# Designed miniproteins, single chains, continued (3), part 88

Each design is a single chain, and the fold is of that chain. pLDDT is the mean over its residues in the fold that is shown.

## One batch from the design tools (miniprotein)

Design m11043
Fold by ESMFold2-Fast:
Formats: sequence, structure tokens, C-alpha cells
Structure m11043 (fold): chain A 78 residues (1-78)
Amino acid sequence: SAEEYEKEALKAGLSRTAAAALGKAAEYGIDKDLVEEVIKKKNEKAALYLASAASFKQMGDEEAAKEWLKKAKEYIKK
């Protein structure tokens, strides 16, 4: 669940802001494998990018959601 991803992120040492961002991302249909990868890598910036993607997806802006998702994936690989 979204709450479980937020708790997992906090246990991994991510900030409260990043943990909340990852919980939101999981809730609004961002790929769970991607959320888990961000937690594993403890990547604060990627967590915020996933939350941005989730926010745009929730608003129906699929193009903006895709752009932020791409940025998150690029950041995870670095």
C-alpha cells in the first residue's frame, strides 16, 4: 500500500518529504518496481520526480506525467 511504501522509505533513511512523495507515487499508479528502486537507491530527487509524475497523472496531464517519469528514470541510473 501507499502507507507501506512511505514507511519503507523512512526506514531506508529518506527524508519525510521524499517518503511522502513515494507514498503518493505508489497511490496514484506509478510503477511499484520504480518506487522500490528509488527507495533502494535512497535517491531524494528521483522520489520528488515520481511525486510530480503522480500529481500530473492525477490531474489528467499524461504528457507532463511521462516527462517527469522519464526524468526520474534518468536520475535513478546515475
Scores: mean pLDDT 84

Design m11044
Fold by ESMFold2-Fast:
Structure m11044 (fold): chain A 67 residues (1-67)
Amino acid sequence: GKLLEEIIKKAEKFVEELAKIIKELYPDAEVTVERIGETKIVLTVKTSSGETVWTIDAEAMAKKLLA
């Protein structure tokens, strides 16, 4: 629905801003933000010590809030 798409767009912008903050604090880190499918946002942070992947499932979050 339109509300879910609005939530996803705002969540994506929030994660993009978080990625910028991480890159400023760790300039040697490779930081990427991807939208996977219609409802998932993935933040990947790669450093010399390893790779960390954070997944935000906006559909699962919306279902929890509307329950």
Scores: mean pLDDT 77

Design m11045
Fold by ESMFold2-Fast:
Structure m11045 (fold): chain A 75 residues (1-75)
Amino acid sequence: GLSPEELLARARAAAARRAEALARLRAGELSPEEGIGRILAALGDAVDAYLEAKKLLKEGKITEETVEELKALLG
């Protein structure tokens, strides 16, 4: 399964993609359809990472602090 470090890396990458897509959408570099699609895909990746982290927390394999960081990265 994914390590806590891999989950954080995925969530941070998703947050960065979300920010980039929003910036490009605002700049007129993406169509609304493309921009929204990229934002939703990035949100999905961040949600998946958070849900996996909650499973690891129940198993004692991740800290509550790391789970809260992942939750903050959802937006």
Scores: mean pLDDT 86

Design m11046
Fold by ESMFold2-Fast:
Structure m11046 (fold): chain A 81 residues (1-81)
Amino acid sequence: ELALNQAKEFLAKAEAAKSLGADKAAAVAEATAKKLEEAKDAPEEEILKLYDEGMDKVDAALEAEGADKSEIDEKAAEILK
C-alpha cells in the first residue's frame, strides 16, 4: 500500500512535468514509480529510500530543464486530488 501510494504520487508528478514540457523529469518520475511498484513487498525502509532517491532525481532533472518545481508540485497535488 505505501509503495503503491508513493508510485501514484510519482505518476502524478510525471503528468505535471509533461504538461510543462519537462520530459526528462517526467521520465525519471515514471521510472521511480515503476521501481516503487516492483518494491511493493519490500521492507518499509527500502520503500522510503526509493522515494527519497526518486525525489532527488526528479528535482535534479527539473533544475536541469529549467522547470519550476513549485508549479510541478501544485499541479501534481491537483491531479492526485
Scores: mean pLDDT 81

Design m11047
Fold by ESMFold2-Fast:
Structure m11047 (fold): chain A 85 residues (1-85)
Amino acid sequence: DLEARAAAEKARIDARLAAGEITPAQAAELKALIDEILRLEKELKKAEEAGDKEKIQEYVKRLTAAQLRLIGLEFDIELEKKKRA
């Protein structure tokens, strides 16, 4: 269940915020990106079910880009955390 996975990821973000490991602004950015990834995964699933090869390629590309943005944001958060430690 894609929605259950996204909800679990957001719960982990909330736990990180509660622990003081990330800022409210960083938590909001992470959650927004999780929502974007969820939307793209749903669109990819629809394209796969329809057999639309062009849309499958488009959504795979966009999903990969969104996942790389998430990796980059997490990397920036860790760099900021190390600078404050």
Scores: mean pLDDT 85

Design m11048
Fold by ESMFold2-Fast:
Structure m11048 (fold): chain A 73 residues (1-73)
Amino acid sequence: MKEKIDKYVKAISEFIKKHPELLDFVYDERAEAAEEVDKSTPLDERNLKIAEKIIKKLIEEHGSQEEWEELLK
């Protein structure tokens, strides 16, 4: 669990370093994802689901699928 969360957090961080203009977008998507995830979800699982939702939204809205595939390897 933690290894996958750390990998996703690192990928998001590296993406923002390349695309600093998307920092506000990531924060907004994180807030929305946090509201969508059930409040009874364990913390680690909640963090994983939030990170997955952020990445999915970035791929969908900004067409960065190839970059995300590279970052997540």
Scores: mean pLDDT 75

Design m11049
Fold by ESMFold2-Fast:
Structure m11049 (fold): chain A 82 residues (1-82)
Amino acid sequence: SAVLEPLPEEAREALIQAVRNAKAGDADGVYEATKRALEAASGNPAVRDIVLAFAEMIAGIAKISGDTEVAEAIRKAVDDFL
């Protein structure tokens, strides 16, 4: 996605991994990947806001799909970071 290209490589790779883990129903994996993406973005508020928007989108899709544990893992990663 073109919107991910201006992100630090570490944040971009972590977000891609979060999407993969979410599709697999891996709540632990999505927690770690989301936390890693937020940590990689922590030095830049604009990058952090982009990562938070993607985390919210992934959580929303998981919730609609019935993957409540994945959605809650993303929320927990955001809460633990902020």
Scores: mean pLDDT 82

Design m11050
Fold by ESMFold2-Fast:
Parts: structure tokens; sequence; C-alpha cells
Structure m11050 (fold): chain A 94 residues (1-94)
């Protein structure tokens, strides 16, 4: 539900606030909402068009580099690079 999703977002924002004190809570919430929206779109794309899903993940990496503190951007980039590599292997196997 929306309430459960909002609570999960606030829980994640609290954890990220402790790990990244350079970010305000408002900045963390905005970043989490952006990431969640992108993640939903990418999951739908991955069901029908792996190449487009990979393109969307590359765009998400570029967004992170532009909008997140360098330490958090580097962490996000490592996670996205691993996922992109997995999807590229899946695409090559088709």
Amino acid sequence: SASSEEQALEDFAALLGAAYPEMSRAEIRAALRTERAAGRQIRELAKTDLAKAIEALDAQREWARAHLPPRLAAHVERGLDALIAGLRRQLAAQ
C-alpha cells in the first residue's frame, strides 16, 4: 500500500541519513523516490526489452553521478554496473 511504501521510504531515509550525513533528509527522500520510480520502469522493460532496460540502467548511473554525493554515487554505480553486466550476459544468451 501507499502507507507501507511511504514508511519503507522513511526507514531507508533514516538509514541513509546515518551513512551519508552530507545529505539532508529531503534530499535523501527525493533520491529514493527517483530511484524507486526508475526501478519500477526498468523492471517492466526487462520483461520485454532487455536492451532498453540496460539503456535505462545506464541513464540511472549518469543521474547518480550528476545528483548524488560522490561516495554515494560510487556505491550506486557499483551496484548498477553489476546488474548491467548480468543483463548483458542474459541478452547475449538469447
Scores: mean pLDDT 81

Design m11051
Fold by ESMFold2-Fast:
Structure m11051 (fold): chain A 95 residues (1-95)
Amino acid sequence: SLATQGQTLAQELVRIAEEDPTSLQAALGLAGVSQEEAVNLVRRYGGEDAAERLRNALDAVDPATDIDEGKVKQAVDILVELSTLDALELIRAAT
């Protein structure tokens, strides 16, 4: 189901954030997703605890930490997939 896929993607995004919050912040900028939008997507699909974990990870960003290109790419791919799933759920809700 879309909800199961969204939950998996939200959990993967939170894992990347906790491992490398600086690279996730870079991925948000590249994907054109605000921190608030990302937290709301994670809350919708991963739940409140996942949203809180993402928020806490983003609050811990250290600009002196080098970005990991591989983590940035993974996070961008997840953000694009979550945004696509959210758009599909909005279409479904409109029926």
Scores: mean pLDDT 84

Design m11052
Fold by ESMFold2-Fast:
Parts: structure tokens; C-alpha cells; sequence
Structure m11052 (fold): chain A 58 residues (1-58)
């Protein structure tokens, strides 16, 4: 369904940004700030959630 596609795409995009944050050596604070910005730009709360999950692992 469209709802499934809409959820899968933001999740994939968020994981790409996690990869960028890892490569750039982002701190937990910087990762959380990135997640907040992605939410504000996309409207997709799942993106902030995925970035916060990664930040919590740091």
C-alpha cells in the first residue's frame, strides 16, 4: 500500500543519514540535532526516531 511505501522510504533515507553521521564522526548531540532537522524538513517522525536510536548507541 501507499502507507507502507511512505514508511519504508523515510526509514531508508534516515539510515543513509545514519551512515553519513558515522562517516563524519558525529557526536550523539549532533546526531539528535540532525534527526530533529530531518523531521522538520520531511514531516516524518520515524526519521528522528531512527537517528535518536543511533545516538542512544553512542
Amino acid sequence: SMEEIEKELPEAMARIWVGVAKAAGFSAEEVRALGERLLKLSGEEVMREILNEYADSL
Scores: mean pLDDT 83

Design m11053
Fold by ESMFold2-Fast:
Structure m11053 (fold): chain A 74 residues (1-74)
Amino acid sequence: MSVEELKEELRKAAEGDPDLRAAVDHLISVADSLPDEELKREFLELGLKAAQNPDREVAAALIDMIAGLAKSAS
């Protein structure tokens, strides 16, 4: 899956949930700041896996944590 496909799937997973959408937007913003395409893909893939959590609050918290890890990897 490409970076653009991962971003689209993340946005779809967050449809109808403003908190999850905010977490997804945060992750995408951090990923876009990374110079390495492979790191972008890896963090977006982790975010997409987290977005599959049936507890939407837990999903949002996990995605924010992943965004924080991605930012520290820069």
Scores: mean pLDDT 84

Design m11054
Fold by ESMFold2-Fast:
Structure m11054 (fold): chain A 81 residues (1-81)
Amino acid sequence: SLQDLLDELRERLAEARRRNWSREEVLAMLKEFIARARAQGDEELALYLELAIHEAEKHNLSAEELLDAVGRLVATREAEA
């Protein structure tokens, strides 16, 4: 479900912070979640994650800034789910 995917994404974001993941590792994880969101028909989540990656590439966001941006997105989507 969307909620299960959001819960897992939230946990993976927390793990990335705890383990000090690189920007490349965070981007790879987000691309995995985009593919999973599309596979289960959650096109809106996939779109928002793609926008987060686009902003990270456009503005050279750090791993921490990218994790913060996606964390805010997940919080917003959880409130709407």
Scores: mean pLDDT 82

Design m11055
Fold by ESMFold2-Fast:
Structure m11055 (fold): chain A 77 residues (1-77)
Amino acid sequence: SAEDRLRALTARLRELAARAATLPADVQAQIQALVQREGGRIAALMARYAATGDPAALEEAIAVLEALVAELERLVA
């Protein structure tokens, strides 16, 4: 379900954030820039979903979040 996907992705983001805190400052800056960019897009899509009930907005938000998690995993590895 979308709820299960969001829960799993949120848990993974928390794990990655904890790992990121131990990385060099230049890598942390890259992660911060990525989170600011993609986080803003996710927030806009979730706001659209809340306003319209459009399931396409929710699915797009989940896809952006999945891509963000994948990029963060690459940077933290």
Scores: mean pLDDT 84

Design m11056
Fold by ESMFold2-Fast:
Structure m11056 (fold): chain A 87 residues (1-87)
Amino acid sequence: MKVRGIAVIGKDGTVTLTLPFDATITVISSKTGEVTTVEAKAGDTVTFEVEKGDTIVLEADATVEEMEDLIKNQIPLAKSVIAVEVP
């Protein structure tokens, strides 16, 4: 089932994700509105420079629990986290 994870960044820094599943990662700049999209596969490591207020959106065929665990463990700069099933 398709799941969407949304993380809102609370502090400037670098986010490094090692993906346990195939995912589409979208980073939205709060300052410029620029959208960066990366398609990654299970086992890939991707790195993003982020600023406070930026949004990271992760979409994958995973469980809500797996998505929450990924964001909680790998995006410590997030101030707000939501994971939901996409209908």
Scores: mean pLDDT 84

Design m11057
Fold by ESMFold2-Fast:
Structure m11057 (fold): chain A 77 residues (1-77)
Amino acid sequence: MDIQTIADKLKALLESMGVSPRNAALIAGSAAVTYQLAPEDLAGIRDTVISELKAAGVPAERAEAIADAVVAYLASL
């Protein structure tokens, strides 16, 4: 699957969960690049997404739920 297609789908997923379009684009792009480099490291991607969401002002519990959705999507590829 093309990295841009993964990034676009993750951005849509993040936006559907209430992440702002700007933060969704940045986090989705970061996650897509990391997945392309290390597709086996879903736990590392989860931790990075949580960290990026928390830095963007998302509460910890919500950040974990969003990161779980991102990992579930990537694991389905």
Scores: mean pLDDT 85

Design m11058
Fold by ESMFold2-Fast:
Structure m11058 (fold): chain A 96 residues (1-96)
Amino acid sequence: MEEGLELARKALEAVRAGDYDKAIELFKQAVKIFEEYRKKAEAEGNEKLVRLATAAIDYMERAIEALKQGRRDLAIRYFEEAVEAMEEMLKLEKEK
């Protein structure tokens, strides 16, 4: 999970630097990691992690769409929401 969060943070930095193509690619990689994590959490019956992973994926997808539309400020807000959900997931894994 730390790898997915790192990719998401790098994507947010790319957005701030104006490199939208790089940001989209990094977020697509993060989405793939979190989709696999969501499947694992679902198999384990961890409903809280499934919900947080779904929220993170949804926010990343919305951020990618906002970037494609040139809506930088909206994309940044969605990316920040995605990162917050990811940090909550990581906290739950470490804190039980």
Scores: mean pLDDT 81

Design m11059
Fold by ESMFold2-Fast:
Structure m11059 (fold): chain A 90 residues (1-90)
Amino acid sequence: MEDISSEVAESEKEKILEEAKILIPQLTQLPEEDQLEVLRRLAGLLRRVPDLKEPLLELGIVEPLTELSKSSNPEVAEAAKEVLELLEEP
């Protein structure tokens, strides 16, 4: 088993959440290419670090994701739906 230092893991999670606090309110205002990149990154992070689900929900990520899931760009809409599904999984 790869033992990751608890302190290092906590620091990394904090940095991700700080980035999310800035990105979440701007997510709907980003260019479609940047939206897609952020959504794919979030999906990957949630699969690797499910502990991030609760903090991200508290930051109000569902609202911008719901808007992006209705995007005219099918790539963005699919990516947003994927992140929403990952947030709903126990």
Scores: mean pLDDT 76

Design m11060
Fold by ESMFold2-Fast:
Structure m11060 (fold): chain A 70 residues (1-70)
Amino acid sequence: DERLEEFLREVAEEFGIPVEELRKAMESEDPSKISPELKEALREATRRGAEAAIAELRARGIEPAIALSD
């Protein structure tokens, strides 16, 4: 996902981690090889990607299934 890749770069910069290291962690087959800092960075990047996807859906008039009506 192009947006996830962009968020990976942003989060890597914020955490002071090389983006390549964050990409390696994302593609890792063994989560135990990922440091706690890398896990938090991946979580944050994924969260931002999900929020952007939800915002795009709403901009198109589509309400995400996970959103509660008010």
Scores: mean pLDDT 69

Design m11061
Fold by ESMFold2-Fast:
Structure m11061 (fold): chain A 84 residues (1-84)
Amino acid sequence: MEYAEEVAEAAIEASRYYEEGNASGYTGAVIRAMGSAVEAALKGGLETGAEAARKGAELAKEKGAGPYGVEAAEKIAEGLEKGA
């Protein structure tokens, strides 16, 4: 649950940075989203990490995040699910 909120915050930031043309900010936010999802995976398994990333993407979408950060979080979830 906490990791999903961290992913959501990072996805919102990533979308904002992308819209601003801030490539370094976007990359840093995507790395933070990935880090939170990986931390969830280390504690609960790859499926838990994937679920945290999916829930984070959903929460970011609900909070009005643009598509770029949401898509990044969804791709993180897909990567973790395929790794399981």
Scores: mean pLDDT 83

Design m11062
Fold by ESMFold2-Fast:
Structure m11062 (fold): chain A 67 residues (1-67)
Amino acid sequence: DKLSEAEIDELVRELLQYYSPEEVKNLTLEDAKNFIKHWAAQHGLKLSEEEIEETAKRVLERVLELS
């Protein structure tokens, strides 16, 4: 993967602030990928489709553990 654990933790915090607890429980991989795509674009990060998918999986795993 291309993102550090600290970057994943930041993405998890941002996602939990953006979505309600009910919305978080219903998040799909595609929802997470779209969130990561928009976040990366806003921060000037160029991520490949593979990097976005792996990042989305990592974020979803963390979010589901915390929810």
Scores: mean pLDDT 77

Design m11063
Fold by ESMFold2-Fast:
Structure m11063 (fold): chain A 88 residues (1-88)
Amino acid sequence: DAEQIAEEIGQEAKKLGASDEVVEQIRQLSLQTMEEVRRAREAGDEERYRQILSQSAQQIANLLQEDGLSPEDVGRLIRRFVERLDAL
């Protein structure tokens, strides 16, 4: 369930101290990323899949870093995000 995964990622960001605005942005970005990943997989485009995942991970990292999270906490959430989407 894409909505559930997005909520889980958002809740982890919130626990790390992300603002409610950044949590909502991460939730929306996660939903968008999962839809793009689904389409890339349907097309059999592994290069596009990797590109989408990398771009979205970087966007989340930038949002968290700008919101004042430590590099350690940013890295933890990015690993969780990638792991959750790779398991789809």
Scores: mean pLDDT 85

Design m11064
Fold by ESMFold2-Fast:
Structure m11064 (fold): chain A 75 residues (1-75)
Amino acid sequence: SKVEELRKIVRDYEEGKISHREAAERILSLVESPFSLEILEITLKAIDKYTGKDGAHFMTTMIVEELLGEKVLKR
């Protein structure tokens, strides 16, 4: 499912396996969002910079849900 694929992308990004840019590209490709790739990349970098290791997962998930207009964690 798209929700499981999104969770894998977010996990790989938070574990440092993929870059901010690659994470943004994979997310936008998955959901066909009209959202700007550049703004999503900048947003992911800002989350990483300001949250560090503590709370990054929670903040990243919330912001991605808001940006895409979808509740990824809700059915």
Scores: mean pLDDT 63

Design m11065
Fold by ESMFold2-Fast:
Order: structure tokens, then sequence, then C-alpha cells
Structure m11065 (fold): chain A 68 residues (1-68)
């Protein structure tokens, strides 16, 4: 599994846990940012851009499901 795929999987797990536990937006963002910061140290510029787009999409999904 690539580092991008691993980071995406970790963020998806954070989304599921955050929704299940009714976690605050601040805590959710902090957990996602920790995964992103770790991944960015090992990724190329193009891979970082791809991961950032994935993370934004997952944040939108989290916000939509929390608002529903």
Amino acid sequence: MSLIEQAEKEVKEIVEESLKNKESEEKFIARVQEVMDKAKKELSEEEVEQLERIAVGLYVEWADKKAA
C-alpha cells in the first residue's frame, strides 16, 4: 500500500470514529492534521497535492454526515 493510500485510510478511520463519538470539529481537524503532517514529510510535491485534495474531500464528507 502506498503512503498516500495509508494516509487516506487513516483519515477515513478518523472520520468514522469522529462521527461515532460525536467529536468536535477542532479535535477532528487536529487528528487529521497530525496524519497529514506525518505523510507530507515522506511524500513528493505531487503526492502532497493529491493527498491534500483527498483530505479536503474527506473533511466535506465528515461535515455533511455530521450536519445530517
Scores: mean pLDDT 79

Design m11066
Fold by ESMFold2-Fast:
Order: structure tokens, then C-alpha cells, then sequence
Structure m11066 (fold): chain A 75 residues (1-75)
């Protein structure tokens, strides 16, 4: 699903500590839903804040779920 793909992409980016990969994950999530990249990026940022520790794999998972939800609401 689009949600599972978003979570996978952000989890992989977080594991690498790769900000560009996180940005690319937000763009891809927006494309999958048919929304603007800004809505996915906002959702990802909200997910990172919920995690409390942005260096963890849990932060990547929450960012991916947030990106999908943000894009879905913005579509």
C-alpha cells in the first residue's frame, strides 16, 4: 500500500541519517496519493516531533505515517 511504502522509505532514510532521502521519500509519498510534496513534508515533520528522538528508527516510522496522512488530507 502507499502507506506501507511511505513508512519503508522514511525508515530506510532515518537508518542512514540521510536528509535528502527523507525529502525524496516525502515527494514519492505525495506522488502516490496525488497530493503536493509540501503536505507530505509537513506530515513527516509532525511525525518526527511525535517520536521525541529523531535519531531512532521509530522516528522514521512515525515520519512515514505522518507523511502519508498529511498527503491524504491535502489531496
Amino acid sequence: SARERAVRLFKEAAERGDGQAMQDAAIETAKLVGASPGTAMRGAAEGFLEAGDPSTVDAGIKAGEGAYRGAERGA
Scores: mean pLDDT 77

Design m11067
Fold by ESMFold2-Fast:
Structure m11067 (fold): chain A 108 residues (1-108)
Amino acid sequence: GAWVVRVTVVLEGPLTDEQAQRVADSLRKAALEAAKKAGLTPTRILVSVQREGDRLTADVVVVLPGDTPEEQVDKFAELLKKEAPRAIQEAAPGARVVDVTVEVRRLP
């Protein structure tokens, strides 16, 4: 079994390809730092960034071992929800964060 934590950040505004790449890099860094602060070692981290006109959707998916205590997973998800939009805003200061969602799932 595994825990899957997904954080999705939606941005609006003009963005360059270089800014989109910086957003992806910032999300990965934020996920690694949040995991370190929570005392967790992710088995996998996946980052994707999709652009549709002036809208950019940035996803980070973090996979944690299934034996990770739920309390630690919840702490990690809360930290990542706070740190991800901040890191993204620093990477793309001309864009506006319009939505942040977090999903936590336990897989069999």
Scores: mean pLDDT 86

Design m11068
Fold by ESMFold2-Fast:
Structure m11068 (fold): chain A 70 residues (1-70)
Amino acid sequence: NAALEAYRKALEERIQRIKKSNEEADKLFDDALKNPEKAEEYFQKAVSLNPLKRDEIIEKYEKYLKEKEK
């Protein structure tokens, strides 16, 4: 079962890296919400940090812009 153990460890490491990247992207998203002047810059950085979540980040940003647009 050495192959299964190696595969499990690799998956755990990948999941941990994804979680960390997601947390960093979420922090940038929160910073964007708190600092509207830098919102675009922070969202671009968040997308770059987590491209797999690109669509989710863009959707949140688009919603934020609509709510701020009077």
Scores: mean pLDDT 72

Design m11069
Fold by ESMFold2-Fast:
Structure m11069 (fold): chain A 73 residues (1-73)
Amino acid sequence: MTRQPISEERVRAEVEAARELIEEARRLAEDPSKESEAAAKLTAARIRAVALGLEGAEEAAEEVLRAVREAEA
């Protein structure tokens, strides 16, 4: 009944994907004309973090959410 905990391999892959989105967003944010694209990338990273938390990878989810908040500042 309870969803099986996400594997370490899957957590690593999702964290990497989220980190790539955050890095891309930070680069896009250097160009004012790309502000909406940067925001979309950060939103995608946030969605991945929420999914990680729901899968039981709370520490990984918190890491990604912290990185998103720092990129928004």
Scores: mean pLDDT 78

Design m11070
Fold by ESMFold2-Fast:
Structure m11070 (fold): chain A 116 residues (1-116)
Amino acid sequence: NAEIERLQKELDELLASENPDPEKVVETAIKLADLYMKEGKYDEAAKVLERVLEKFPDLPKNVQALLYARLAIAYAMSGDIKKAVEWLKKAEELYKEDPSPLVNAEIESARALAFL
């Protein structure tokens, strides 16, 4: 609870800055989303990841693919299979353009959860 509140405030402060550091925003958002996922707060995890993608549409393709795959996992866990599949397809398209072993594991996890 305290860690989630701390990371939420840190993320809000980073996103409110005029020129936020994308790397630090992504790191903070992933940590916050992971904690929300651990607590079963899948909708909150999805919202956090969507905020980052909206703020930084030009992230490196491998980073975008990672966030899309994690977003697909969050939606699958929340029961929104339609959105899970949509984000999974976006992650797979970016992975095809810039294949990264680190992203492949997340895509595989998202696929397994969406098609269970």
Scores: mean pLDDT 84

Design m11071
Fold by ESMFold2-Fast:
Structure m11071 (fold): chain A 73 residues (1-73)
Amino acid sequence: MEEKIKRYQEALDNARRDVEGARRAAQGSRENGKETGDSAVYDTAARVAEIARETGEWLAKKYEEELQKLLDE
C-alpha cells in the first residue's frame, strides 16, 4: 500500500507541474500573438496548450481521487 501511495503522489505532483506549464504556455502564446500581430498562429498554439491543461487537470483529479481512496482504507 505504501508503494502505491508514493507512486500516485509522484504522478499527481507531475500532473500538477504539467498543468502549470500548460497554463504558462497558453498565456505566453496569447501575449506573443498580441506583440507580433500573428494572433491566428499564436491563438492556435494557446488552444493546444489549453487542451493540455484540461487533460492534465483531469489526470490530477483522478490521481487525487485514487490517492484519497488509499488513504481512507
Scores: mean pLDDT 82

Design m11072
Fold by ESMFold2-Fast:
Structure m11072 (fold): chain A 97 residues (1-97)
Amino acid sequence: MEDYERLARTIEELARRLAEAIEAGDRFEADVLLSFVLMAASIAAQEARKNGLDDLAEKIREEARRLVEAAEAGDAEGVREAGRRLAETVRELGRAL
């Protein structure tokens, strides 16, 4: 529970900063922040699969994909929304374990 709540908060903060980098036109910072969000999502999806929670693993991957699409489109609000959804799914994972 505690570790997954921390991971969820980290994802929300990284997605917020990613949206700000997109709004500022800072492509380097945006790419770095996106990489960190995707790494966190990958770790969460792997843990879900290890515990037989395949539906949550797929949901995490789908939400990460939407975040990538929003970032590539320069959609800062889409990034914030996808980040919030991803964080909530990570909290669901923590509750299911």
Scores: mean pLDDT 86

Design m11073
Fold by ESMFold2-Fast:
Formats: structure tokens, C-alpha cells, sequence
Structure m11073 (fold): chain A 90 residues (1-90)
């Protein structure tokens, strides 16, 4: 289920990047959704990169910031302190 949902969001993100550009609000919103899905799937390093890209485009994005805080917490619980620290530095 999550993998199919991720694929759908990735296709929509790719379309938005090509049509609207990487930094468009709709593209940033889809990137945040992808980050959240990757986080639910336990793909912390991929989720970190996606949230970092979202914040690079929109530094005040509240959902991306919340996603990074949740990522840091979950990564730390699994012993991935490096990923947790990097998430807190963004």
C-alpha cells in the first residue's frame, strides 16, 4: 500500500517539477508528502534528503520542519544518531 502511494506521489512530483519548476509551492507540497511517506516506510536517509530539498525551496515550510523533527526522533529510536543529528541541523 505505502509503496504504491509513494509511486503515485513521485509521479505527481515529477510532473510538477517539469511543468511548474522545482521551487513551486505545489512541487514543495508534493515533496513534503513524499518525505512523510518515506518516513512511514522507514527510509530515513531518503526522507531526510526530500525534506531538505523542500526547506531549501521554502525555508518556512512548517510541514517539512515537523517532518524533520519526527524523522530525527524516529531515527534516534532506531540508533541512527547521524541521520537524527543531520535532520536537526536543517
Amino acid sequence: ELEKWKEKVEKELEKNEKELGKDHPKTVEERVKLGGLLLQMGKYEEALKVFEEALKADPENEEAKAGLERLAYMAEQEGDYETAERAREV
Scores: mean pLDDT 81

Design m11074
Fold by ESMFold2-Fast:
Structure m11074 (fold): chain A 63 residues (1-63)
Amino acid sequence: GLSREQGEGAGRLAALLAGGGEEEAKRAWDAVSQGTNAEEAGRLAAEAGVPEEIARGAARLAS
């Protein structure tokens, strides 16, 4: 599972790669921190407006 620190980092990275700002980074962080694995974290981040592929990559890098 992702720690809060890893989830925060993954969310910020995913938002930056998606071309988002601080608001998107916050949403991605909240979404990723709810996931217990890369697939779930990616899905939640996509629901928050971050592309799923980027979010999954960031989550796996952080884990």
Scores: mean pLDDT 61

Design m11075
Fold by ESMFold2-Fast:
Structure m11075 (fold): chain A 81 residues (1-81)
Amino acid sequence: MEEEKGEELVERLRADADAAVEQIKSATPEQAEKILEGFRKRADELIAEAEKLSPEMGERVRQVADEAIERLKKALEEVKK
């Protein structure tokens, strides 16, 4: 059950990241920064929830969040050009 809940958090984070990247690509720089900030807050919430399930799930969600944030940062740099 805890592992299943952790996997749901990972899937939500990945889906949120994919949507955020696409939104950033079509956004103004100001909108893109707001999208990135909103995603960071969401990722922190999901990491905290995963840590309540187990340290292993917390680490996994944190790794997915870090990868997602890097993708969003790269997309943000492209719209600032």
Scores: mean pLDDT 82

Design m11076
Fold by ESMFold2-Fast:
Structure m11076 (fold): chain A 96 residues (1-96)
Amino acid sequence: MEKLKELAKAIRDKDIEKATEILIELIKELAPEEAARLPEEVIRKLARRGVEAVIEGGPELEAMKRLAKAVEGEEDLSLFEKLAVVLVKAYEMSLE
C-alpha cells in the first residue's frame, strides 16, 4: 500500500521519472519471477510507457481501465495485467 500511495502522489505531481522508479519497484514486488526473466531495460520501458499513458490520459489509459476491469477477481494475472491494475488504482488514488 505505501508504494502505491507514493506512485499515486508522483502521478498527481506529473513526475514521470519518480513514478517510473516507484512502478519498477512495485513490479519487482508484485511479479518477482516475471521481473527476473526480463532485461531491466524492458521493465523500465514498460513502466515508463504505462506512467506516461496514465499522466497523458487518452486511449491507452482507457484501454488499461478496460483491462483492469476485465481481470477483476482473477488470480493468475500476467505481468501486463498486473501493471494495468496497479496503474489504474494509482491513477484513481491520484484524483483524490
Scores: mean pLDDT 81

Design m11077
Fold by ESMFold2-Fast:
Structure m11077 (fold): chain A 87 residues (1-87)
Amino acid sequence: MAAAAQLQAQLAQLDNQKAQAIADVKQFVDTFGIPQPVYDTLIRGIDLIYQGQRIGALHGDTATAQRLVEEGQRLITVPLERLALGL
């Protein structure tokens, strides 16, 4: 019973975090006139991070969860990392 309540709370927190991240990105895009393809990439990154965290919470597959979170983070940072590190 306690474990089920904790899982429900965790999923609700993930939904809130995703909504906040999307709202922040949209405000940033609207404020600075960021091109649509960059916006789409940022939203895809957020979606992968959320999906990884959800898989970890529901299935306990921490390896898959970590890989999806890492992929999502790369979609957010890859343009900057490619320029800075020559990747």
Scores: mean pLDDT 74

